# Designed miniproteins, single chains, part 65

Each design is a single chain, and the fold is of that chain. pLDDT is the mean over its residues in the fold that is shown.

## One batch from the design tools (miniprotein)

Design m2382
Fold by ESMFold2-Fast:
Parts: C-alpha cells; sequence; structure tokens
Structure m2382 (fold): chain A 97 residues (1-97)
C-alpha cells in the first residue's frame, strides 16, 4: 500500500540519520527494534516518531492525513541529511563498474 511504502521510506531515512549522528550500537539496536515495530503497524511508535520529527502532537484522523504527516516528516529528514543512504549506495554501485 502507499501508506506502507511511506512508512518504509520513513524508517530508512530515520535509520540513516541516526547512523550519521554517531549514536552508540546499543542505541542503534534499540532504534532498529522501534523501526521494526513501526513497519509492523504499531501506531503508537509511528505517532511518537512523527511528533519527534515534526512537533505535531495530535494523532492523524485518517490514512490520508497520516500519509501527509509522513511526507512532511520525510521532508524534514531530507533537510537534515544532505544525501540519502540510497543515493550514496547508488554512487558506490556506479563507482564499482
Amino acid sequence: SELQRKIEELAEKLRALLESMGVSEAALKGADAMLERMRAGDEEVLNRMLSAISGVTEPPKSEEELIEMIERALAVLENSLPSSAAHQAALAARAAK
């Protein structure tokens, strides 16, 4: 679904941001567990992450509103990370040819 795809994109960008911040392996392991819960449809984890990124305190009232909130969070994360992990992986793949 579109919602699931947006959740996957959010999880990947959050993971890349945390890794770029140099957090400890224990913190990354904890983050990975929370990101897995978010991917599994844990609405509490998802809403907490969206609040932390965007400062929005009210939960979404619909799937469309949730998708909009995820897109806003993705934009905030893009501005915090000069290049995505996917972009860096693509550059590495090109260099290997």
Scores: mean pLDDT 71

Design m2383
Fold by ESMFold2-Fast:
Structure m2383 (fold): chain A 58 residues (1-58)
Amino acid sequence: TRKEYLKILSEILQRAQDLGADEALRAINDLFVEALRTGSLSPDELKKKMQEILEKLS
């Protein structure tokens, strides 16, 4: 599970960084930390929410 979370995070953060999306990077990282702390999101749910944040930047 932790390895799956880290893989998702790495892929999404790389894409956000390539877009120069500093606000999305911050929001994505905050979501990841909260998901790990609470255990409230599955890896698929986390990935979907991270992609939704990134999509707000178009």
Scores: mean pLDDT 74

Design m2384
Fold by ESMFold2-Fast:
Structure m2384 (fold): chain A 71 residues (1-71)
Amino acid sequence: STEGTVWRAFRELDADGSGSVSTAALRAALLARGLSEAQVDAVIAAADTDGDGRITWAELLAYLAAQQAKL
């Protein structure tokens, strides 16, 4: 799933446990995993809620929880 791909990419970029990744690094990783530019932009816009160019673990978990709650 797209959500599973996003989670795996974040985990690989956050290998040292800092709890945040740059939007540029995440975009590159998601594109490398076969997501389209439009899908990547949608994910980043949804997860980077403050628009600071970084995505935290908390923001990513909130995004994934929101996708799960689509009923």
Scores: mean pLDDT 72

Design m2385
Fold by ESMFold2-Fast:
Structure m2385 (fold): chain A 58 residues (1-58)
Amino acid sequence: MLPALDEEKLSLEELLEALDKRVELLLSKIKDPEKQEEILKQAEEAKKKLEEEAKKRE
């Protein structure tokens, strides 16, 4: 599960950076390969959603 609530005040660039740092932190704590794949998949989906939302705000 990727918490994203506090990132609402950040720019797209900052949101993507914060997401990457959060994913790295989670991967460092989680040793289960299946859980790591789920986290990476959620991160990719979150990045796509952030990019789509940024396009709507332009």
Scores: mean pLDDT 71

Design m2386
Fold by ESMFold2-Fast:
Structure m2386 (fold): chain A 68 residues (1-68)
Amino acid sequence: SATREAIKAKVLAQTNKVMDAMDEKVKAGELSEDEALDEIARQAAAIYAAEAAAAGLPVEVQGLLDEL
């Protein structure tokens, strides 16, 4: 569906920015690689939830996010 593909595109774009920011912090010695991966996972989940909510997705999709 157009809504699902739009959410995927927005999540991917935002997650790539987070990954770039975390990579710079690892290179600067501010975070370990494991800490960066944990932060990327946390922010990616939050980004997906926010984009899904903003798009007005059905309760079924929101319930699926609760399983993640």
Scores: mean pLDDT 74

Design m2387
Fold by ESMFold2-Fast:
Structure m2387 (fold): chain A 61 residues (1-61)
Amino acid sequence: MEDEIDVGLALIVVGVANLLADKGKIEEAIELLRKYRERFADNPEAVEILEEAIKELEERK
């Protein structure tokens, strides 16, 4: 139950980060993703989602 909520929130955060990146705020988007990756560190699925998004945004720099 908690794991499902964390994954859902991670996906929402990725969506927000992509909107920030589209506005040229790539560093702010990466910082947002890193903050939530730390918050959900004990949830491997949420961490994987956030780490993949961070990697994609870092490649856009």
Scores: mean pLDDT 80

Design m2389
Fold by ESMFold2-Fast:
Structure m2389 (fold): chain A 73 residues (1-73)
Amino acid sequence: KEEAIEWAKKAIEALDNGDYETAAEYFRKASEYARKAGHQDAADVFESAATYARSGNRDIAKKAAEAALELLK
């Protein structure tokens, strides 16, 4: 759980810096750790955030990441 949150925070920071490729990679890491922690729902939403980040859709990627973080609470 904590690892998924840390990777998601790093991904959001990369989005804010305009580094969409790094953000997508970090969202995939967040998805990996969410899945390992048993949060399949959060993992699926982080995968969507990674896809939006790669497409340059910063606002949608950030909203997806925030939704996934809420699922981890």
Scores: mean pLDDT 82

Design m2390
Fold by ESMFold2-Fast:
Structure m2390 (fold): chain A 73 residues (1-73)
Amino acid sequence: MPTPAELFERLAELQKEVAALLKTATDPEAIALLNQANQLLSEAYDALLAGDRERAAELIEQAEKLIQEAKKL
């Protein structure tokens, strides 16, 4: 299981990537996926603050999949 520090670092990296992609995204479907990923990352942050590392890791993984799908569009 990842440490809380590793999960916070990964979350910060993915938030930065989503912000960068949203600046250049023109496809409405890609924008929708990126906004959904951003919401999941926000929920992952709350889970980490609550000490729920398993839920945080799951939410981060789901956000990463949405980011990868957005990149295909």
Scores: mean pLDDT 86

Design m2391
Fold by ESMFold2-Fast:
Structure m2391 (fold): chain A 72 residues (1-72)
Amino acid sequence: SLPSDAEILRALADMYLGLGKVLESKGRYDEAAETYRKAAELYEQAGPEFADHASEVRRKAEELERKRKEKL
């Protein structure tokens, strides 16, 4: 059977989360923050069962964005 829209969105969110972690480990903080925001949005679209995942990933993005602004 074909995956549900929720399953596809969750899988995409997991991929963006993984990419964000790789970018962060490489010091590419602006790209990591943008990628984490995309992951959080996809988790929210996947459904309320992923709300905690979305919140955690959004906090990662906001922390990186805040640290960048504090250094400017």
Scores: mean pLDDT 84

Design m2392
Fold by ESMFold2-Fast:
Structure m2392 (fold): chain A 71 residues (1-71)
Amino acid sequence: SFLEEAAEWFEKQGLYGLAELLREVARAAEEGRLSEEEIEEVKELIEEVFKNPDNVTKLTALALYMIGLLL
């Protein structure tokens, strides 16, 4: 999946925490716990990080928020 591929890419960049968070988001999406809108928001922000690494903090915050809502 796109989220799993993005997680692998971030892991290769040394962003291990973000990679693990994105794998948890991917699992939540596969289990039907996230809306299509939430999944698209994460994908859009991943693409923004690919354009500008300064967006990593924003993506990390969004991923943490998504996982917090799944508890």
Scores: mean pLDDT 81

Design m2393
Fold by ESMFold2-Fast:
Structure m2393 (fold): chain A 66 residues (1-66)
Amino acid sequence: SKEEEILRKLQSLSKREQAVLYYIQNGKSYREIGEELGLSQGTVSKHTRNIFKKLDLKSLEELKEA
């Protein structure tokens, strides 16, 4: 089912990627996420790209709406 596919994709995220996703969905910038998680903006960007690949999303807007 679509629900099972969504759950599998979410379960494929690392704890760090789950934290980044949470902050993105709450409207935080890469800078704010970096400050909160102790990461550089470049590292936040890398995690966001990995999240996009794992969730099959094309844009930041799709990630915020997911």
Scores: mean pLDDT 77

Design m2394
Fold by ESMFold2-Fast:
Structure m2394 (fold): chain A 82 residues (1-82)
Amino acid sequence: SIVEEAIKLAEEGLELAKEGRMEEALGKLQEAAKLLEKVVPSDELSEKIGEALKKKGLTASTNEGLIEAAKTLIEVAKEVAA
């Protein structure tokens, strides 16, 4: 399913971000987000990611921020799959 593919891409992005491969991580996370936008309102997805980053004082331009964004994408995708 589209949600299963989004989870896979977000998990791949998380592992790449943990390895410091930020450009590749961002690419995988963007693909995951595009798939999730078909089943979750894009404003809800963006708000959840933005809130998670803001709560921890992180930005998407940092490795830690990409890790947090990836975790948020995985959680949203799993909630949709349930």
Scores: mean pLDDT 80

Design m2395
Fold by ESMFold2-Fast:
Structure m2395 (fold): chain A 75 residues (1-75)
Amino acid sequence: MEEKKKKAIEYLKKAIEAIKTNKDYETALEHIDKAYELSTDEEAKEYLKKAVEALKNNDDEKAIEYLEKAIKILE
């Protein structure tokens, strides 16, 4: 459903902003979780899981890369 995909993309963009601008990993993880709940695309969900794991390992660059890949899949 287009509305759910659009909302998921919005959450992922906010997650990227939280990481890049504020180093706010808690807010980023909350936004990723919301996007995961709204997503039905298995490939996008796998990238979201990888992004969460990268954040847990303090790998901001990899986390952002995986989030951007998930957005591209959902678009």
Scores: mean pLDDT 83

Design m2396
Fold by ESMFold2-Fast:
Parts: sequence; C-alpha cells; structure tokens
Structure m2396 (fold): chain A 82 residues (1-82)
Amino acid sequence: MDKELLLKAIGHILAAIGELIEAKYYLEKGDAEKAIELAKKAIELAEEAIRLAEAAGDPALAALARRIIEEAEKLIKEAKAL
C-alpha cells in the first residue's frame, strides 16, 4: 500500500463529504441548482478518490468513495424533482 496515494485518497474523500454536506444544506433550503452543482463536485472528488484508493490497494476506501457517489446521485435526483 502506497501511503502517499492513501493520504491523497483520504483527502479527496473528506473533500467529497464536505461538498455533499453542503449540497444537502442547499437542497433543504430549496436551492436545487446549487445542490446539483455541489453534488456533481462531490462525485468528481469521489471518482478521483476511487482511482487513488485502487492504486494504493485499498478496496475498502474505494468502496467508501463509491457510496459517496451513490448518495450524491440520489441527491441530484431529489433536487431535479423540486
């Protein structure tokens, strides 16, 4: 396992979680466009985290990043229904 790649993957996961939390906040406030924008950023960060986690040999971390993508995609569907 590459420690540098692992730290970068963790950093991207934390950033993706931050964007997802902010997206949920804007969704609750009725700002669908902002919620979708932030959820898409969370997906991009989580996709990079998957690449880094797979390169580092950490399938559990890659699985966590995939769950973030699933949650962000659900949020985008909810926002589009507003």
Scores: mean pLDDT 88

Design m2398
Fold by ESMFold2-Fast:
Structure m2398 (fold): chain A 58 residues (1-58)
Amino acid sequence: MQRADQLVQVGEELRRQGRYADASASYESAADLYRQAGDTDRAQQLLQRSRELQRLAE
């Protein structure tokens, strides 16, 4: 899914800038789109990365 891939890229750029909460939100949005497309494994991986980033954003 092109939209999901773009959200992953945005999340990576935000993470590089230290904007962890925004990066986490982008990964969660991408994970939701992958889940809707039936890519459950990719969705789970992105949700794990989102949780790691939320820990850093605290």
Scores: mean pLDDT 82

Design m2399
Fold by ESMFold2-Fast:
Structure m2399 (fold): chain A 59 residues (1-59)
Amino acid sequence: GPLYRAVEDYEARTPAELSLKKGEVVEVLLEVGPHYLVVRSLETGEVGFVPKSVLEPIE
């Protein structure tokens, strides 16, 4: 999917969410509703839900 970058640090609030470090690049796998994405971290390979508000597109 398209590549996105974390604009801020994000701490997972549930086991289904992914924690991100500011500047981390993720691949979008699925859009879930208007506010969340399922992403894969390119650094760790981990998959989880992340709020769209903490990501910006780069590709």
Scores: mean pLDDT 83

Design m2400
Fold by ESMFold2-Fast:
Structure m2400 (fold): chain A 72 residues (1-72)
Amino acid sequence: MNEKKIEAQNASVDEALAAGELSEAAARSLKLSAPGLIAATEALRNGESNEKAGQIGLEAYRRAREEALRRE
């Protein structure tokens, strides 16, 4: 499930942040990119072409970033 994959990636990012390997800004950026990467992977698993999967992933990433910037 996308939720579990996002959770696993976020846990890895949090581990690196706790170890001092990442800044808070870098950690947030990586967490925002996770939906895009996961969406692309799911599209490929669903039989979409590599080109379409990439587009789906990029759109999911852009959407997540725009929502984060828009909210206060």
Scores: mean pLDDT 69

Design m2401
Fold by ESMFold2-Fast:
Structure m2401 (fold): chain A 74 residues (1-74)
Amino acid sequence: MEESFRAEAEEARERARENIEKAREAAEKGDMSSMAAYLSAARIEAAIVRLGGDEEGARELLEEADRVEKEAEE
């Protein structure tokens, strides 16, 4: 069971990183709605990372998403 969730967590980690990157691109373009949507997706993926047993990795992803949001609010 845990091994199955671990594989899903690895894929979720990659998807979270992709969504964070897309959120940055949206913020650079001034598209705040797309940024918010990508950040929401990244936070959902971070929750899957946590369920797979990587609490530290999930925390780092959430902190990175928060940074993108704060930088866009400058």
Scores: mean pLDDT 81

Design m2402
Fold by ESMFold2-Fast:
Structure m2402 (fold): chain A 81 residues (1-81)
Amino acid sequence: MLEGEKLLLGEAEKLLEEAKNPELPKEEKLKKAEEAKKLLEELERAVRRSVPPSDPRRKELEEKIKKLKEEIEKVIEEVKK
């Protein structure tokens, strides 16, 4: 049930980790951060559609998504500086 959502979360985490690599060019960092952001937006919509509000795993997923979105926004802002 939540396996697909967890896979998308893991993929977004991997892209964020790649975007934080100091050896990557600015353009590549931005691309990976923006791709991770897009995946998290898709994941957030999927969670709201498929996971009931009464499921405690929904709150955990929403908290993880929020934290990752905040980290991605910081990476994008830093790269665009």
Scores: mean pLDDT 78

Design m2403
Fold by ESMFold2-Fast:
Structure m2403 (fold): chain A 97 residues (1-97)
Amino acid sequence: EEFERDLAFAELLMQAVADVGRILDIPDPEAREKAVDEAAENLYKRAQELGLSLEEVIEAIRTAAGIVVAIDNYSPETRKAAEEVAEKIIEKLKELA
């Protein structure tokens, strides 16, 4: 794999991990939905700057949710919430693409 591509993916992945984790810490549902929209827009823009495809962004977001679940020792509540947040971000990204 191309080194620059791997670094771009890693940067997007780390941003996605930070975004998913931050959104999960928001107790207000309305504020959480707004944060999902903002995360999707920011990740889409960053992916375009890095030259990553929509498929690569989706992979990074799903991988990020898995990392967040692992950090929280595979908590069932965190797994459900992280998966829901990831899918909402992905849905918004598909609308932006």
Scores: mean pLDDT 82

Design m2404
Fold by ESMFold2-Fast:
Structure m2404 (fold): chain A 70 residues (1-70)
Amino acid sequence: SAAELREEALRLIEEARELAEQIPNPAVKGSALKSLEEVEELLREGRYEEALRMARRILDGIKAYLAQVA
């Protein structure tokens, strides 16, 4: 349902924000946080499937970046 897609996207945004705090490069961190703002805008527009896909890509990107700098 749309409500389930929205809730999943919100959960992924929260996880991505927590992981973004671990990003040592301020420009990379700023870019990640800006991308998460775009996901929140998609949710505001009711574009839940797009928001969920974007949130997953952002979270995966943050995880990949952190694995590289560990």
Scores: mean pLDDT 88

Design m2405
Fold by ESMFold2-Fast:
Structure m2405 (fold): chain A 60 residues (1-60)
Amino acid sequence: MTVLRAEGLSLLQAIGAALAAIGLAPRAEVRVDGGTVTVTGELSPEQAEEIRRVLEELSR
């Protein structure tokens, strides 16, 4: 089980990150709590890496 997290996001960035995560891994659980997005699920290494990149880009 993979857990990916990003913090310090605006509402728009958090929504964008959640949508990207759902698109890349539709079966993953995505939670948005204020400026924090958490993605949890059984992810392939490629899915996990791509989601990490998106979360890192949006948190900066």
Scores: mean pLDDT 77

Design m2406
Fold by ESMFold2-Fast:
Structure m2406 (fold): chain A 100 residues (1-100)
Amino acid sequence: SELKEKAREAIKHAYEALKEQVDKATSKDQIIETLKDIRDMLLDELRNKLKAPDSLVEKVKEVFDKFIEEIRSNPNLTKDEIKELLDKAYEEILKIVDEY
C-alpha cells in the first residue's frame, strides 16, 4: 500500500513535468531527450529509493520506450497529440502499479 502510493506520487510528478516540457519544447528531439531523462529518473527512484520489484520497473520502462518510439516514428504529431499519447501512457503506468 505505501509503495503503491509513493509510486503513484512519483509517476504523477513525472507526468506533470513531461506535460510542461512538451509545451516548452521547440523540437521533437527535445521532447524525446526530456522523455529519456525523466524516464531514467523515475526508473531510478522506483528501483533504488522505493525498492519496487524488477517486473514493475521493467513494465514502466516498456511503456516509456513505446511512447518514445511512437513520437520518433511519427514526424507529423502535434504537441496536443503528444499530450494525448502522454495521457494514455500515464493511465497505462497507473494500471501497472495498481496490478502490483
Scores: mean pLDDT 87

Design m2407
Fold by ESMFold2-Fast:
Structure m2407 (fold): chain A 59 residues (1-59)
Amino acid sequence: SFKKKAAEISVEMGKLYYEMEKYEEAVASFRQALILDPENEEAKEGLAKAEKKIAELKA
């Protein structure tokens, strides 16, 4: 479906932001993927990983 394809793009953007150490942008991209496809496991995993990184950097 269109929504699943759009979610895949948002997941790839989230992964790119994470590699660039832009963790807030990564979180936003993974959240967008979950709005489009709430069952997307890569988006859930990426979101958790990026949020953990933000928490570690603020501690």
Scores: mean pLDDT 87

Design m2408
Fold by ESMFold2-Fast:
Structure m2408 (fold): chain A 100 residues (1-100)
Amino acid sequence: RSQDLLNQGRQYLQQGDYQQAIQLYTQSLSLNPNDYRAWLNLGDAYYQLGRYSLSIGYYQRSIQLNPNDYRAWYNLGLAYDQLGRYDLSRQYYQQSLSLS
């Protein structure tokens, strides 16, 4: 099930096995493309790999599906901070704070 794949992916993410986490999240999304948590977790995996532009795209997809998840806004801020886009980072941190 998509939930079981999501949970397995989170376990691999916590172990630092980002490639396996990505594979499981991608499989979860093939079953349920509207799971904002799977998009968020894909963003987190790519962020950990230093693939900030990819992580931004996945965080934006998560926000499109659930604009009230403060974690996606916060992580979007972190990714823009890594890219030196401090004005965008600040805006997204403020959005995250307004939702928490």
Scores: mean pLDDT 89

Design m2409
Fold by ESMFold2-Fast:
Structure m2409 (fold): chain A 89 residues (1-89)
Amino acid sequence: SKEELIKEAEKLVEEAEKAAAAGKLLEAAELYEKAGELYEEAGDLEKALEAYIKAAEALKKADPEDLERLQKLSEKIKRITEEIRRKKE
């Protein structure tokens, strides 16, 4: 179950990287965000954080005026960063 979530997330990251390389930054942001959610469900917080950061970067570049979605990604990044910090310290 967790392994299936991680494999699905890895596939979405690969597709997001291809979309970003093709200049499809809004599509890349959506794929990275979905990958982050799957990594989070699987308990892979470090990969979830990386995916959400990439989603925020892509979204900010594609649509800097989508303040609501950027704020939601920022909140997810902050939450997971604190969880990782707590777990390692």
Scores: mean pLDDT 88

Design m2410
Fold by ESMFold2-Fast:
Structure m2410 (fold): chain A 68 residues (1-68)
Amino acid sequence: GAAEEALKKQIIERAKGLLEKMALAAGADSVEVEALDDETLKVTFVKDGKTYEETVKLSDLPDYKVEI
C-alpha cells in the first residue's frame, strides 16, 4: 500500500545519505548513489581522478536498523 511504499522510500533515502556521507568522509571528491532495488544500492565515487563502483546491500551497512 501507499504507506508501505513511503516507508521503503524513506529507508532507501536514509541509506543513500549515509553512503554519500561515508564516501565523502573517506576522501571522495564526488559521490553518486543509485537504488537498484529496495535492498540494493550502487555507489559510484571519484577520488584523485579515478572512478570506483561498488554494490552495497542495506543489510551490510553499518548502523542500519530495520523497524518493521
Scores: mean pLDDT 73

Design m2411
Fold by ESMFold2-Fast:
Structure m2411 (fold): chain A 67 residues (1-67)
Amino acid sequence: SASAVPPAELSPERAALTREIGEKLRGIGLMAEADRLLKQGKVEEAQRLVEEARRLGVVGGPKAPPL
């Protein structure tokens, strides 16, 4: 049964939102790493990270300029 609650007791909705925010922050980290890889010429690795960030909903749009 889903009855055990940790000391940091938040509503299930707030707990889910906090987790979603964590996933978005992870996506932002992936975007930063992708930018670094692009500057190193590692386009394929950078594209993979950008796609992962998109799955987490952390992209300004589906098209990021290849600057």
Scores: mean pLDDT 69

Design m2412
Fold by ESMFold2-Fast:
Structure m2412 (fold): chain A 60 residues (1-60)
Amino acid sequence: MSAEEKVARARELGARMRALDLSEEEAERVQNLLAGAVADPDSERSERLLEEAEALIDSA
C-alpha cells in the first residue's frame, strides 16, 4: 500500500467517523488508529490499523 493510499483510506474512514455519533473515547481511538496507519512504513501493520478503525466505525 502506497503512502497516498494510506492517506486516502484514512481520510475516508475519518469522514465516516465524523458522520457518526461516537463517544469522545471511541472517536479518539479511531483517530489514533488512522494516524498510526498513515505514519507506519509497514503496509501490513497499516492495513491492520485501518481494519481495526473500520471495525470500530462499523460497530457504531
Scores: mean pLDDT 81

Design m2413
Fold by ESMFold2-Fast:
Structure m2413 (fold): chain A 65 residues (1-65)
Amino acid sequence: MKKLLLVVSEDREVGEKVAEELKKKLGFDDYIVLTGMSSEEARALALELEREEGYEVYVVGAPPA
């Protein structure tokens, strides 16, 4: 099963840095950085991606810069 990381961040640069580091350390196949979205909305998106695309999806919040 492919592993997908969803990073919720207020800043895209911060989110992409966090996503790239976690992808390298934890072996995710891909990542998506989400800006302007709540954690609840990101979790709903994760559930749809798991159901429709067959990903194992993990949601994390990037810390404020």
Scores: mean pLDDT 78

Design m2414
Fold by ESMFold2-Fast:
Structure m2414 (fold): chain A 77 residues (1-77)
Amino acid sequence: MELDPNEIRAIMLYMLGVIYEKQGDYEKAAEAYEEAARAAPDSPDAPLFLERAAEAYEKAGDLEKAEEARARAEELA
């Protein structure tokens, strides 16, 4: 199975986001999740990454970015 380099990058960025979230750094977690979606926008996981970013932005108190991330998730779904 040949993994797209962009898909590998997206998975690594998603894992980084999970690490930041576990550390309570929700702003960095959200940024990592957004970068994961941006790295592989055609992936079926891209809407999931943006939903995770929205949840992380809400926990960080950035409601505007949370709404933007959710809107982008809906567009890619």
Scores: mean pLDDT 81

Design m2415
Fold by ESMFold2-Fast:
Structure m2415 (fold): chain A 71 residues (1-71)
Amino acid sequence: MREKALELADEIVAGMDVSEEQRELAREALRAVIAGDLERAAELLQEASGVSREEAREAAERARALIEKLL
């Protein structure tokens, strides 16, 4: 369940041409989504990708909805 969500997260992050530091932030953000902490996930996604807080929050909510189908 959660393992499959983490594998999907790895595939998403692997497709990004970003630094290792940004990859780690993206992984932490996805782990926060899996834990249900969408505010923390949005903060980390904003730091990793430089998008607005609003866009990061929407991305976290979409990721959470996808993960809930796997849980």
Scores: mean pLDDT 70

Design m2417
Fold by ESMFold2-Fast:
Structure m2417 (fold): chain A 55 residues (1-55)
Amino acid sequence: MRKELEEIAKAAVESALEGGGTREQIIKGIEEQLPEITDPKKQELAELALEIARE
């Protein structure tokens, strides 16, 4: 469900930030990959990660 995907997305963004990535780099990376994602669930996960990274 969406709540579980949101928790996964949040963990992924937090992990990237902990690893030395900036929010700007994470946002750009997600935006560049989003049109290449064909799986609807992966698209939703990427969109949630993008929302979280923008905060």
Scores: mean pLDDT 77

Design m2418
Fold by ESMFold2-Fast:
Structure m2418 (fold): chain A 60 residues (1-60)
Amino acid sequence: SLPDENLIKATFYVMQAALAKREGKLEEARKYYKLAADYFSKIPEWKEVAERLKKEAEKL
């Protein structure tokens, strides 16, 4: 079966958030972490990860 599109998009946005954070672009990192959390929240097994990423964004 094909991998979940939501998982692929969530993973992509986590990578973008991490890169932005490394570059000191905290507002951009916050936006990408929130996007990643939104996609993870669509996958029942990953809802806890979504909540953790949302909190991580709020701490930036």
Scores: mean pLDDT 85

